# Designs tried in a protein design run: designed miniproteins, single chains, continued (5). Part 9

Each design is a single chain, and the fold is of that chain. pLDDT is the mean over its residues in the fold that is shown.

## One batch from the design tools (miniprotein)

Design m16279
Fold by ESMFold2-Fast:
Structure m16279 (fold): chain A 132 residues (1-132)
Amino acid sequence: SEEVREAIRHLVRAALARKLYEETGDPKYKEEAEKHIERLKTFPKEVLEQALKDIKALVDRVLGKKAEKPSQEAIDALEEVARTANKEERDFLAKHGDPLVALRAYILGLSPEAAFLAHLLYDEIVKIYEEL
């Protein structure tokens, strides 16, 4: 659903901003994370639960685990964030991205950046979800 896709986008964006804040100390990233978290509070709990499950399925697949087929909503949301990533965000993904995750992304027809977003941000996404 469109709502699940948007919830995934906001979860990924919030988590990415938090990680950039941890690495840089730049308060602009803290503000960006807070904006996405405020938006996440407006989604129904069922939508957020589905978004988290969809992200986990994709993470498990790029880690080489047997998992449910990743949802199109998760793929579309992560590819949109990857495509719209700025230089600082791309540099973060390049610095921390796992080469095996990139290889599995290629096999799955995903960009390495989309797979890196799911893998690198999953723990922070879970933390954000638990704060909602």
Scores: mean pLDDT 90

Design m16280
Fold by ESMFold2-Fast:
Structure m16280 (fold): chain A 98 residues (1-98)
Amino acid sequence: SMLEERLEELIERARELLEKETDPEKRRLLEELIDLLEEALELYREAPEILKPLTEIAVELAEEALEALEKGDLFEAEIYLGMLGIVVGVMKLLAKKA
């Protein structure tokens, strides 16, 4: 799946950034991003047909969060991570009904 590949690439990119990062707040946000992406990947693997549209949104929000973190815009990163958390929460609810 192209979405599964995109999620795995985002997780790897976030982990690489985390290994180089010394700022505690950036590290916290990167760890949160990785956790949300790993949960989204697991949920998508369980129910790909039902979760495809929400997973596409999760990927876009994660890309925006990672770009914000790479730029050092922690405020923008927190907003996108908050939105990603909501999307992953909805994915979790839908997966239970599948």
Scores: mean pLDDT 90

Design m16281
Fold by ESMFold2-Fast:
Structure m16281 (fold): chain A 60 residues (1-60)
Amino acid sequence: MSEEENKEAREKNAEAARKAALAAGASQDQWEKVREMALSGKDAEESEKNGARGVALATA
């Protein structure tokens, strides 16, 4: 991926993870953490995996 494509994909994954956490009943602190985890991924695939893990942890 180009740098721009990678940034766009990470942002999209971070937003999806945030919305998933909110839908699961996560608090503001929890969904902010989930979004941050998704954004910590170096690429789209890692961002998606990190977001999914964050949602699971926020709803545990």
Scores: mean pLDDT 76

Design m16282
Fold by ESMFold2-Fast:
Structure m16282 (fold): chain A 87 residues (1-87)
Amino acid sequence: MIEEELEKAREIAKKTGKEEILKLAEKSARLARIMEEAAKKGSITKEEKEEMIKLYIEIMSHERPATKEEAEKAINNFLKSIEKAKK
C-alpha cells in the first residue's frame, strides 16, 4: 500500500542521506491519492487537475525532462478512462 512504500522511502532517505528518494515517494503518494479520489467521484475539479499535472511533471523530472504537454496528455487519458467506466 502507499503508506508502506512511503515508510520504506523514509528509511532509505535517512540511512543514505538521499532526500530525493523521500521527496519522489511523497509526490507519487499525493498523485495516487488524488487519482483515487477522482476515480471514486467519477470527476475532477480544475484545481485537482492542475495539481496532478504539476505532480506528474515533478515526478517525471527525476527520470527525464517532462513537458506540460506530456503531463496534460497523461492526465486527460486517465480522466477519459474514468468517464468510460462511469456506467
Scores: mean pLDDT 73

Design m16283
Fold by ESMFold2-Fast:
Structure m16283 (fold): chain A 89 residues (1-89)
Amino acid sequence: MEVSKYFYGVKEKVGEVEVDGEKLPVYLLVGIDGTEVHLASKDLKVGDVILEVNGKPASTLKDLKVGEKVTLTVLRNGKKVEIEAVVVG
């Protein structure tokens, strides 16, 4: 029986933050267990599904530090895309 992988869903835009002089939208992400995290990225969209973070399981995202830059593997419209984001508090 296939074990379901952990993932985060991008739920809504909750604000904006300035990173390295660039204004980035902040999104609320909710994991399959209800864990909430916030990421800033111009490339994230509501409805995206986060499958991997820095090539590691999405479950590792909650253990990352605020201010860390991350590469996300995202499922969007049936395709995997890689995007960059920043962990926010």
Scores: mean pLDDT 82

Design m16284
Fold by ESMFold2-Fast:
Structure m16284 (fold): chain A 92 residues (1-92)
Amino acid sequence: MEADELFEKAKKEIDRLVQEALDRINAAKSVEEVVETLREALQKISDLVNQAVKELRKLGADEKAEEVRKYGDEAMDRLTQAAQEKIAELEK
């Protein structure tokens, strides 16, 4: 129960950070703004994932800890792809 709640909260917060970063990337007017937004978002997601993994492991929920790490990796990949596409658009 506690591990399930922590896991769902972590996924929801990752989704929130991804959406906030995507909105900022899409609104960016320069390559520098895209790069800075991506850097900040990747750091926040990494920190959140590391904290959630640490707390889940304390609860003995190793499988959920690995799933949060995987979810975070996929989220960071999505942001990196969106940033690359926006940079290519801005360089036209």
Scores: mean pLDDT 87

Design m16285
Fold by ESMFold2-Fast:
Structure m16285 (fold): chain A 97 residues (1-97)
Amino acid sequence: MPTYEDYLYVILTDLKEKAEKLTDEELDSLELPDESSRISVKLLRALKNASEEEIKELAKLIAKALEKEEQSVINQLAKLLGMSKSEVRRLLKELKE
C-alpha cells in the first residue's frame, strides 16, 4: 500500500495542477480576511510555483511534521510555503482533520 507521504504527494500534485489554472488575481480573490483562507491561498501560490522535487520535499516534511512536530521541520515548511511558523502549525492542524 502507498505510504502517507505518497498520499500527500498525490494530493499536493493535484492542488498544484488546480492552482496553475488560476491567475494571481483569482488567487488573491480567494484570500478572505480570515487566517484559514489566507493560509490556503499561500499554500496554493507556493504549489503553483514549486518544482516536482519541491512538491516531493513538501510531502516528506508535512508527513514528518504530522507524525512529530519538530522545530527544524516547521522552519523548513515555513520557508518553502512562504508562511510564518504559526501559519504552518495551523495548516498542519487542518490537515490532521
Scores: mean pLDDT 77

Design m16286
Fold by ESMFold2-Fast:
Structure m16286 (fold): chain A 94 residues (1-94)
Amino acid sequence: SMERAREAGKRAADILKSLGYDELAERVQEAIEKGDLEGMARTLAEGAQKAIDDGNYKAASELFRALAEIYRVLGQDELAEQAKKAADYFESLA
């Protein structure tokens, strides 16, 4: 549902902002306002990778969890499962 995707995007934007990734947080908020689920997914994937590069594994896990919810709403079940596995993996490193 769009509501579920918006909630996931909002949580992700808050995480990105807390990490100082202000540009990525703004891009997610803009995608939410436009109903651009693909844009939200793309920006969350970029944010998760940046969190990994910075050693913020807890944040990466939470961003992948939000990404999985957005992929589920998009009907991309295989990508959702991959994002969930990534979230579980990085949670184990946090």
Scores: mean pLDDT 90

Design m16287
Fold by ESMFold2-Fast:
Structure m16287 (fold): chain A 94 residues (1-94)
Amino acid sequence: MEAERLIEEIVRLVREKYGEEEAEIARRVYRHLLREARELGAEELFVEFLRLVRELLRDPNIPEEVLKRLEELSERLLAILRPKQEAELAARLS
């Protein structure tokens, strides 16, 4: 699917700019977030977020409009993901 392809493109760009260790961390984090986004029906929002991250990694001189969109999408994703993470933590402590 497109999401997995975008993650691998991002991982490749991270490897080229920051190295293998950072690339492995990025792969693990984004794959985890993708699974959670799918469970919550937020895969489309996550795919849009991944597209913006890829654009940032390709061009460091990015317009403020794109940075603002990335911030808005990340806040929306966190709002969707945070309640699930809090519920899982509460269940582990019970």
Scores: mean pLDDT 73

Design m16288
Fold by ESMFold2-Fast:
Structure m16288 (fold): chain A 61 residues (1-61)
Amino acid sequence: SPDLLRQRLLRLARQLQRQARRYTRLSQQLFLQDRDLGGRYLGLAHQLRQQAQRLLQQAQQ
């Protein structure tokens, strides 16, 4: 069902966006103690946001 697929994509996109926000917060907290670790979490947050955006685009089709 296209509607079920769309609902699943939207749910996954929201989960990825929430995880990206958590990683952004974690990055900000860690960046002063460990710049490499902070940068890695920031990179993960960016990747998750990009993946969420792709899922949102797929949900519009």
Scores: mean pLDDT 86

Design m16289
Fold by ESMFold2-Fast:
Structure m16289 (fold): chain A 84 residues (1-84)
Amino acid sequence: KVEEAVKYVEERIKEQGKEYITAIEARELALEALKKLGFKEEIARKAVDYAMYDVLRKAGFELISREEALELARIAAKRAIELE
């Protein structure tokens, strides 16, 4: 499940050909990945918001790298599993 969420976000970023994405875009991609894996919207949202604090505080709030976006997805997926 965690690897599936990370893979989804990686694939979407690769399709866009971007090295960096906005924090908002990274949040939306992580949210979509968790919803696609069958997590309830409330759980997915809480998990992504949790991951956002850790990743965005460290990276700044404007642009995050592909690696940081994948880390966001990983943290969010782990948190979503914990909340279920």
Scores: mean pLDDT 77

Design m16290
Fold by ESMFold2-Fast:
Structure m16290 (fold): chain A 71 residues (1-71)
Amino acid sequence: SMEELMKRVQELTERVQKLFAKAKAEDDVIKMASATILGGAASYVETLIKKQSPIAEEELKKLEKHVKDLE
């Protein structure tokens, strides 16, 4: 459902914020840059969910994997 996808992208956005904070504490400039890009991607996926795009769930799943791989 749209509500479930919106909850997942919100949780993902919080994970990206934590990833950025950790990278900043570690002075990991590359990881900070990656987290910033992932934040932009999360905003894009949120737009796809709100537009009820048929690719929204697949794009969210790919982004969740990328965030997990950097955690």
Scores: mean pLDDT 87

Design m16291
Fold by ESMFold2-Fast:
Structure m16291 (fold): chain A 69 residues (1-69)
Amino acid sequence: SSLSDEEKDKILKYIFSRYSPEEILSMSKEERKKLVQEAAKEVLGRELSEKDVEEMAELLYEAAKKALS
């Protein structure tokens, strides 16, 4: 991944400040990918590669699942 752990954490915190874990889990994979790319533009000031978007969408899904356990 071209993303640092700090950058990944910033993206996740931004998303969870705006959406509940339940909302994130109700989204499709494609909706989570769009949300990750929007968050990256806002937080990092740049677009992510497709590979990094896919990785971050998976991390977002897993983080939302853990928040509800």
Scores: mean pLDDT 87

Design m16292
Fold by ESMFold2-Fast:
Structure m16292 (fold): chain A 89 residues (1-89)
Amino acid sequence: LPTLEQLRAQLAEEPNPSTRGHGALVIAELEGKSVEEMIEAMVEAGASRAQAEAYVALLRGDVSPEARAAVKAAYPSMTDEEYEAAVAK
C-alpha cells in the first residue's frame, strides 16, 4: 500500500476535483485528524465548505436535522433514500 506521503504526492497531481476532494478526506482520516481538520482538508483540495461538512457528517453517521439539511443543500441530486442508505452503512 502507498505511504501517506505517496498518497499526498498523487493527490497534488490529481486533475479531477471530485477525486481530489475524496482523496484529501481519506488522507486526513488516515492521519487521525479531527472532523474539523478533515473538513478543512477537503476545502483546501477544492470542495466547498458546505459540501465538505455534509460529506464528513454523512461518513460519520450524523443523522441530525442540521447534517441532513446540509447534505441535501450540498448534494441537491441526492434523494432521501440515498441519504438513508449511506447513513445506514
Scores: mean pLDDT 67

Design m16293
Fold by ESMFold2-Fast:
Structure m16293 (fold): chain A 97 residues (1-97)
Amino acid sequence: MEREKLLEERRKLYEEKLEKGKELVEKYKEEIEKISQKELEDWLNSKAGGSDISPLSEEQLEFLKGAYLFDKEGKKEEAEILLAAAQYLAAQERAKR
């Protein structure tokens, strides 16, 4: 009962973050495209103690590259939005199967 309502509210919050993430990627697309997969992997390894990004889609990679861009510029809120968007997109891709 309460769990279903919490899941629906959480889904709406993640959908809002996904939309904001898409807007940020569109605005900074040229800068995001300049980021190499190596730079992204090095950054994720420094943050999380290890991450494999090779199975990710191009869209998921764009969100993660955007998060790296904003994190290195000290824009923590935008970086967190893009990380959340990447995680939500990954969850949606898993739900297709």
Scores: mean pLDDT 73

Design m16294
Fold by ESMFold2-Fast:
Structure m16294 (fold): chain A 64 residues (1-64)
Amino acid sequence: SSLQKRLAQYRADLAALQAQLAEVQARLDPSNPVDVATLAILQAAIDFLEELIARLEKQIAEEE
């Protein structure tokens, strides 16, 4: 279904963002405001996408 394809895409996007977050954390300079801001932006994007995935999973479960 189109919903299952969208869920797969969101999960792939989440995995990519989590990988980026891990790499930024590994190289993080806490004295650099750009690095701190980048970390915050990535975390916000991950939180948003996790919420979208949860809503979509609920919608798919209700259609089954």
Scores: mean pLDDT 84

Design m16295
Fold by ESMFold2-Fast:
Structure m16295 (fold): chain A 93 residues (1-93)
Amino acid sequence: DPLIEELIRALEAGDVERATRILREMLTSEDPELREIGERILEAAETGDLSLLPEPIRAFLAEHPEKLKVLRQAALPLSVERAVKELKEIVLK
């Protein structure tokens, strides 16, 4: 998947903004499989459960554990956006 490869390159470069953009693109994709992958990556970043990650990303982070902080930083604004959306749905229901 080209987005997974781009995400690995962003993590390797320490490019938090690019990684956030790629994750947002996955989460907002019209492809439900790509959205599921994005949601698993977001959950892995939030929980530290790396078994949720696609194999190429998991293998990359096993070789470069210091890059996990870049993934967590990239995921943080998306986690906040999701929490705000969920709260609005509860309040407006």
Scores: mean pLDDT 81

Design m16296
Fold by ESMFold2-Fast:
Structure m16296 (fold): chain A 66 residues (1-66)
Amino acid sequence: ASVKEIVEAVREALKDKVSEASLLTAVGEAIRLHEQNPEISVEEAVRIAEEKAEEVDKNMAAARAA
Protein backbone atom coordinates (compact mmCIF):
# COMPACT_ATOMS: atom_id res chain seq x y z
CA ALA A 1 0.00 0.00 0.00
CA SER A 2 1.10 3.59 -0.59
CA VAL A 3 1.85 5.93 2.33
CA LYS A 4 -1.02 8.16 1.11
CA GLU A 5 -3.50 5.26 1.38
CA ILE A 6 -2.29 4.47 4.91
CA VAL A 7 -2.45 8.12 6.04
CA GLU A 8 -5.98 8.56 4.63
CA ALA A 9 -7.17 5.29 6.22
CA VAL A 10 -5.76 6.25 9.64
CA ARG A 11 -7.35 9.71 9.49
CA GLU A 12 -10.77 8.29 8.52
CA ALA A 13 -10.63 5.53 11.15
CA LEU A 14 -9.65 7.82 14.05
CA LYS A 15 -11.10 11.28 13.23
CA ASP A 16 -14.03 10.90 15.69
CA LYS A 17 -12.39 8.53 18.22
CA VAL A 18 -9.33 10.42 19.51
CA SER A 19 -8.16 14.00 20.02
CA GLU A 20 -6.67 15.85 17.04
CA ALA A 21 -3.24 15.75 18.72
CA SER A 22 -3.49 11.95 19.08
CA LEU A 23 -4.71 11.69 15.47
CA LEU A 24 -1.56 13.50 14.28
CA THR A 25 0.54 11.16 16.44
CA ALA A 26 -1.24 8.14 14.91
CA VAL A 27 -0.61 9.43 11.36
CA GLY A 28 3.08 9.91 12.17
CA GLU A 29 3.31 6.40 13.65
CA ALA A 30 1.62 4.89 10.57
CA ILE A 31 4.13 6.64 8.29
CA ARG A 32 7.02 5.32 10.42
CA LEU A 33 5.58 1.77 10.28
CA HIS A 34 5.34 1.97 6.49
CA GLU A 35 8.96 3.22 6.28
CA GLN A 36 10.11 0.25 8.42
CA ASN A 37 7.93 -2.26 6.53
CA PRO A 38 6.74 -1.06 3.09
CA GLU A 39 4.67 -4.26 2.74
CA ILE A 40 2.54 -3.46 5.79
CA SER A 41 -1.18 -3.63 5.02
CA VAL A 42 -3.45 -0.62 5.45
CA GLU A 43 -5.46 -2.57 8.04
CA GLU A 44 -2.36 -3.50 10.08
CA ALA A 45 -1.02 0.08 10.02
CA VAL A 46 -4.43 1.49 11.09
CA ARG A 47 -4.69 -1.05 13.93
CA ILE A 48 -1.24 -0.21 15.35
CA ALA A 49 -1.75 3.56 14.89
CA GLU A 50 -5.13 3.36 16.66
CA GLU A 51 -3.54 1.57 19.64
CA LYS A 52 -0.83 4.26 19.86
CA ALA A 53 -3.34 7.12 19.61
CA GLU A 54 -5.46 5.62 22.40
CA GLU A 55 -2.33 5.23 24.56
CA VAL A 56 -1.40 8.90 24.00
CA ASP A 57 -4.93 10.07 24.89
CA LYS A 58 -4.86 7.94 28.05
CA ASN A 59 -1.44 9.27 29.10
CA MET A 60 -2.51 12.88 28.49
CA ALA A 61 -5.69 12.38 30.55
CA ALA A 62 -3.65 10.83 33.39
CA ALA A 63 -1.15 13.73 33.31
CA ARG A 64 -3.95 16.31 33.55
CA ALA A 65 -5.55 14.40 36.45
CA ALA A 66 -2.26 14.36 38.39
Scores: mean pLDDT 77

Design m16297
Fold by ESMFold2-Fast:
Structure m16297 (fold): chain A 70 residues (1-70)
Amino acid sequence: MVTEEEIDEVLELGRRLGDERLVEIAELARAGKYEEALRLAALHGDPSIAEAELEAKLAKLREAKEKLAK
């Protein structure tokens, strides 16, 4: 339950941090291959934990943007 814009933000964040796994997961999600993105995350641990980490980063970025907009 994320927008394409939020996925693009995670993609850029992953590239900046040099996190190849995060970049690949975000690229798959952006292409509409969300299930493949989740499967890739599962290869690096529990899929629910990997998804929670991605969603937590997206939520934190959204809250920061909303707070700065005030």
Scores: mean pLDDT 65

Design m16298
Fold by ESMFold2-Fast:
Structure m16298 (fold): chain A 65 residues (1-65)
Amino acid sequence: GYKEARKRLRELVKRLEKEYGLSGETIDRIGVLLVLGRVERARALAERAGAPEIVPELQAVLDEL
């Protein structure tokens, strides 16, 4: 349900913050771009942030929501 999905997303964001040194705001912006189908812009933002690998990880979680 929504509560479990929110917990998983929150845990993923915290992990990505620690692993890649990104702000939650940056991760949220990439996630929003992916939800809107703006994959090219999401990838560009992730590359600019030094963490292109987070795009497929975020997409996998968003596909489960």
Scores: mean pLDDT 79

Design m16299
Fold by ESMFold2-Fast:
Structure m16299 (fold): chain A 118 residues (1-118)
Amino acid sequence: GRELVEELRAFADELIAKADEYSKRYKEAQASGDTEKLNEIKQEAKRDAQEALVRAEEALRHMESLGAPDDVIATARALLEGARRDLKEDTPESYVNALSRAAAVLQLAADAIERLLE
């Protein structure tokens, strides 16, 4: 119960921090014209975004199994569909967006589970 909520919140915070770091690194590499560094950032962000999407999809399944409200489930599904589109776009910015959307799903899951524990 509580441990899962703490783990979901901690992972969401980690994804937000990674999204911010990738955004800063991307802007710096773009300003310097470093195409090799841009490709490295893209590959790192892609791996983290793919892992984050898997974890967010698991969190959605947990919300569904626990009977979270339909509007919360609909919001989480919309965020996940956005993240899947971001992964297909295959840009550094799209992977940063995917990380942010995955973090939002994890926060929704944490909030829904926490309310069910009250």
Scores: mean pLDDT 88

Design m16300
Fold by ESMFold2-Fast:
Structure m16300 (fold): chain A 94 residues (1-94)
Amino acid sequence: SLDDLDLSVSGEKFKKAVEEVFGFTVIDEPPEKVEKKHYEAFVRNVAGLLLPEEEFEEKLDKMVEMGALSEKDKEILLKLYKEERERILEALSS
């Protein structure tokens, strides 16, 4: 999970990719390197959009192409997204 992330990605590059690919405006100054807490916040924020898994994966692939995400970290974020999306859907059904 999050403990398996490589944490090598530039915060500025990650911010730019999130803004371009997902259309969010990130107001806070980016960290030098993306930390686990930033990935957790990203997953929580994008899971609320309830995007189909295939669409979310395509968006992560674009971030990988931009150099803002590694292939390994993409797999981790996909798993976390699926888990968070399922929690949201379960809560809405209760």
Scores: mean pLDDT 80

Design m16301
Fold by ESMFold2-Fast:
Structure m16301 (fold): chain A 100 residues (1-100)
Amino acid sequence: SALAEKYREEIEKIEKGTKGLIDYINKNKDNPELVKSMVETYAKELIELLKELGLEDLIPKVEELTRKALEAIDNKDYETLKKIIEETTKIVIEALKKKA
């Protein structure tokens, strides 16, 4: 019960965080350094969460997707960036649902 509730709370936080990150990207397309900093911060927080929840097997995939996201920012390809963020979120949420 308590563990299932914790997974549901974390899923909600990830969904809200992803929406916030996408909104931030849309507002800051003219400042790639700010976008990179926010994406890196979000990735670090996500990796820490995966460690806490015993989902360390997903860390290499999140790191790979983070590298691709940073490359998209360097190329000013914010549509690809948003797709990568959505894909990362989907992978993590599906893993959390399987544990709940």
Scores: mean pLDDT 86

Design m16302
Fold by ESMFold2-Fast:
Structure m16302 (fold): chain A 71 residues (1-71)
Amino acid sequence: EEEFERAKAQTREAMKELVDLAAKASPETARDATRIVAESLKLQGENLESAKAGLQMAEDKRREVEEKVAE
């Protein structure tokens, strides 16, 4: 119930931050981030475990982008 709603909200926030960071890194990173966002959105409609997987995917990609920006 509430866990599913929270997971969806957290995933949206992570996706927004990922897209913003990726756009500052490079055009190719921005394209990759957009693809990850699309995949995460597909997962959110299925169930709680899928929503959590989408959140993890977005967070992992965000860390990759942060490392690239730091270089």
Scores: mean pLDDT 70

Design m16303
Fold by ESMFold2-Fast:
Formats: C-alpha cells, sequence, structure tokens
Structure m16303 (fold): chain A 81 residues (1-81)
C-alpha cells in the first residue's frame, strides 16, 4: 500500500503544480520528492500515534479543495489507521 500512496500523492501534487503553471518536468520532479518526504513524515507520525494521525488526515482531506489531493489524503489516513 505504500507504493499506491506514493503514486496518489505524486499525481495530486503534480496536478496542483501544473494548475499553478509549473513546467511539466519540474512538476513531476517536485511531486516525486514531495510524495517521498510526505510518506517518510507519515511513517514517523503513525509510529507515534496512528489514531491521531489518521483523524488529522481525514480532516485535512475533507478541507482539501482539490479532489485529487483529498483522495491522496484519505488514502494516507487509511494507511495510518
Amino acid sequence: MKERLKELLKEAIERALLKMGVPEEEARELAELAAEKFVESLERHTAADPAKTAATLERLAAEAPDPAVSAALREAARWAA
């Protein structure tokens, strides 16, 4: 499931960056780096408090304006729980 989460995060971040006018190559590179860093951070927080981490991600997903970002955050919450 870690690979699926990374791919969803990459897609969501790349999509957001492209909408902001970032060039395609740069958007892909930044999305990959950001997804990797997010997963590392998620692993650390989940190890400390999985229930709190999952609840926080669910709340952030509900507040996210972009459906791709919302979907990625919900998948992260399911992985954290």
Scores: mean pLDDT 77

Design m16304
Fold by ESMFold2-Fast:
Structure m16304 (fold): chain A 70 residues (1-70)
Amino acid sequence: SKFDELLEKLREIRIKATTASVEELQAMIEEIEELAKKVIPLLDEEKKKEAEEQVKSEIENFKETVKRLE
């Protein structure tokens, strides 16, 4: 499903983030935001809420990591 594909891509981005530079982390935040804009509107209403919460959590974690490394 599109929801499972979204979660898989978020997982892959998280793995890449473990060795990423600040520049790479900023690019990953943009990638997550772009992915959310494309995928979330295509999901069922129930899954939309779960996906929005998951994306928000991921972006907040990445922004905190960027702030720590700056």
Scores: mean pLDDT 81

Design m16305
Fold by ESMFold2-Fast:
Structure m16305 (fold): chain A 80 residues (1-80)
Amino acid sequence: MDEELLKEITERLLEVVENSSKEEVIEEVVKAVREMLEKGIDLDDIGKVLSEVLKKIKDEDFREEIILAAVEVLEELKPK
């Protein structure tokens, strides 16, 4: 587990949530999930990063869109 990387990704995503459009947030979440999977980060740690980001978002529909986008990336990039 790379705590430094997870912290940097989490902080980056939290800044994007505050300063960017909904479309940009979804794009950055997709990129972050891909990056974490390519680096061999486990699903539990990816889930923790996403949980911290989702706590910042009060819009339920937007949270669901982010979850669905992340799940799609996980399904496409699963090595099994």
Scores: mean pLDDT 78

Design m16306
Fold by ESMFold2-Fast:
Structure m16306 (fold): chain A 72 residues (1-72)
Amino acid sequence: MKTIPIGVPKEYKSYEELAKAVEEGVRKLQAEGKITPEQADAVIRLARDVAERYPGKKVKVKGFGVPALAEP
């Protein structure tokens, strides 16, 4: 599988803020045709699920990525 980097490295106050950054980055990659709409939706849902499990936890990231759809 191929991983495509998204977002910018930053400290986030919570996983909710990280989830917002993931959504913006994933939407840009989808608009550029680098990922499928299904991949974009899956990554956004995963980020939201993580935010719900760890409310209020600060996060440091140097960058993050999404898995690209593997060819058949």
Scores: mean pLDDT 63

Design m16307
Fold by ESMFold2-Fast:
Structure m16307 (fold): chain A 116 residues (1-116)
Amino acid sequence: MEKAIKVVEYFAKIFNMYELGEELIKLIKEGKFDEALELVRKELDRVRAQPRVNIFAETSLETLLRTLELVREKKLSEELLEKLEKAAELSEDPLKNVEAWELYGEIVTELKKFEK
């Protein structure tokens, strides 16, 4: 649960998902982790149903969902969590935005190792 809360906090900072982040943290703290995953899936489906898909929003929600599923399965490594924390820190500095995006690319690549 603590790792799930940290993941949501880091994604909220990186992608400005503050409203979704607050709802997810509330559900996780209430022990409603499955409901939190369903909320992310619902938001992803909503983004995908738009006439012009916002690829940035789609990719960020897919990555959030996958990271939370890894937390549920107890497969999230400390190294991935540290990379998320670093990306969140770098995202707050406009001059380091490129470094934040490069680190995010590394996170996405690591998550692909858990694809079907």
Scores: mean pLDDT 79

Design m16308
Fold by ESMFold2-Fast:
Structure m16308 (fold): chain A 74 residues (1-74)
Amino acid sequence: DLLEDLTRMVERLIIDGYSDEEIEERVREAARKAGIEDLVTPELLREAIRRARELLNAPPEEVQQIFLRLQEQS
C-alpha cells in the first residue's frame, strides 16, 4: 500500500526533525529514483503527512513502537 509506505517514511522524517517542506522534497526525490514519481500525487503526500502526525500524537508507548519499527528497516 503506497499510502501506508509513505506514511511510515513521513513519520521517520518528522522524528528526524524535518519540516513538511523538507519531507515533501525527500519523498518526491525517493519516488523519482524509484520510478513512481507520478504515483506520489500532492493529495497522497498531504494525506500521508496528516496520518503520520496523527500517529505521532499517540501515547508514548505507541510512539516507541513506531520508532522501533522504523529502525528495523535501517
Scores: mean pLDDT 74

Design m16309
Fold by ESMFold2-Fast:
Structure m16309 (fold): chain A 98 residues (1-98)
Amino acid sequence: SEEERRADILAAVDGLILTLEQLYREHPDDPLVRRLLETARKLKEAIESGAPVDEQLELAREMRRIAEELYARHPDDVVVRGILATLDRIIAELEALR
């Protein structure tokens, strides 16, 4: 189940990166979208390299803080709400690996 959980987390992060790449194409001048995409890629690298789960959690929590700031600017945006929901799931699954 730990291997399956790590695979599920990685799949969720990959899906999040695809969503953020689309947002970056639509809003290339938005610094929050850029920071969120950069942090998502860093999280993927940390997961793939087997970095400590606490390091992965710190990156996921940083992403959630950035996503909350983005949501505050765009509260009716269903894509931003989806990003927050995906991050909540990633954080919960990472906490279960501790």
Scores: mean pLDDT 88

Design m16310
Fold by ESMFold2-Fast:
Order: C-alpha cells, then structure tokens, then sequence
Structure m16310 (fold): chain A 76 residues (1-76)
C-alpha cells in the first residue's frame, strides 16, 4: 500500500511546475460564479439535469485555466 503512496508523491513532484502555473491561471471568481450558477440550476431543474449542468459549468471554468497553464508550460 505504501508503494501506491510513493507513486502519488512522485507524480505530485513531476506535476509541480504545472500545478504552480495552474494556481496562477486559476480564476477563482469564474469558478465561484460557475458554482453559484450550477447550484441555482440544481434547485430549479430535475436532479439529473441540474447535476449535469453543474458539472459542465465547473469543467468549463476549470478547463479554461488548465488550457492556459498548459500553453504557458509549453512556452517555457
């Protein structure tokens, strides 16, 4: 079991440059807006449809930040 934890730590270390860039690119305001919109949708739509929209909005907000972080990592 400790071997799995070691592999996770190794991946975390390999990901550090990307994680640092992602933190800089992550728009917390956009993520919070997506969360609020998704929560409001979940109150008004069917559970399945509301959950799907919530997930889609969150993925979109995070995806933009991920794409920017990847682009910066490729440039440097």
Amino acid sequence: MEEVERLIEEERERMKPFAELLKEELDEEKIEEARKEGEEAMKRLSPSKGASLYSALMLRAIGDSVDRAIEKLRES
Scores: mean pLDDT 73

Design m16311
Fold by ESMFold2-Fast:
Structure m16311 (fold): chain A 68 residues (1-68)
Amino acid sequence: MEELREKVRAEIERRLGTSDPAAVDAEIQRQIDTLRRELEIALEKAEEYGVSPERVKARYDETLELLR
């Protein structure tokens, strides 16, 4: 769990070409905001398609925990 968060942070540092904590934290926050928005849309679509909202939420929650 914590190792996965470290790995995600390292990947962001690699993509940005910097290990500046402020820049990395800003990118993590942007990804969290994007996932939160995508989860909202996915939950609306899940209701439309008859897919379990709990299943959709669990998938996004796991990813969000990695970014927190």
Scores: mean pLDDT 74

Design m16312
Fold by ESMFold2-Fast:
Parts: C-alpha cells; sequence; structure tokens
Structure m16312 (fold): chain A 91 residues (1-91)
C-alpha cells in the first residue's frame, strides 16, 4: 500500500546513499518524492516498487543523472523533480 511504497523508497534511498558515500537522508528524501509523484500519477504500488528497484540497480551501477532522471520521469515525476533526483542519485 502507499505507506509500504514510501518506506521501501526511503530504505532503498538510504542504501544508495551509503553505497555511494553521499548523504543517505538526502538520497532517501529524493527517492520518496519520486515514489509519491508516481502514486499521484496513478501508478499502482507494485509498479512503483518495480521501478524503485530498477532505479536502485541503475544508481548502484553508476548510471548517469540523465538516465536516472528518465526513469523518474517515467514514474510520474515533473521535469524539475526528475532532474534533481537524477543528480542526487548519481552523486
Amino acid sequence: MREEVIELARRLGELIGRHRGVDPKEVADALVEVAEAGLRAGHSAEEIKSMLYQMTMLALRGASAEELARVAKQMGASEELARRAGEILSR
């Protein structure tokens, strides 16, 4: 449900931040905002969870800010949120 999706986004964001040596809270907050945008755009909890795992795999593999922003936009993030999230997750 919504709460489970937000909790997953927070945990995955913290994992990305720790792995990359950046602020885990900043990464978690960005991924939570993207997940919330996806839910508002009408994606199901299962679709958002799948996309969160995809974003996490890409971030851990060192994907570019542009590539991460593209996935965030597909999830329903605005251009500004997608760009910002991509930059944070690619640090």
Scores: mean pLDDT 85

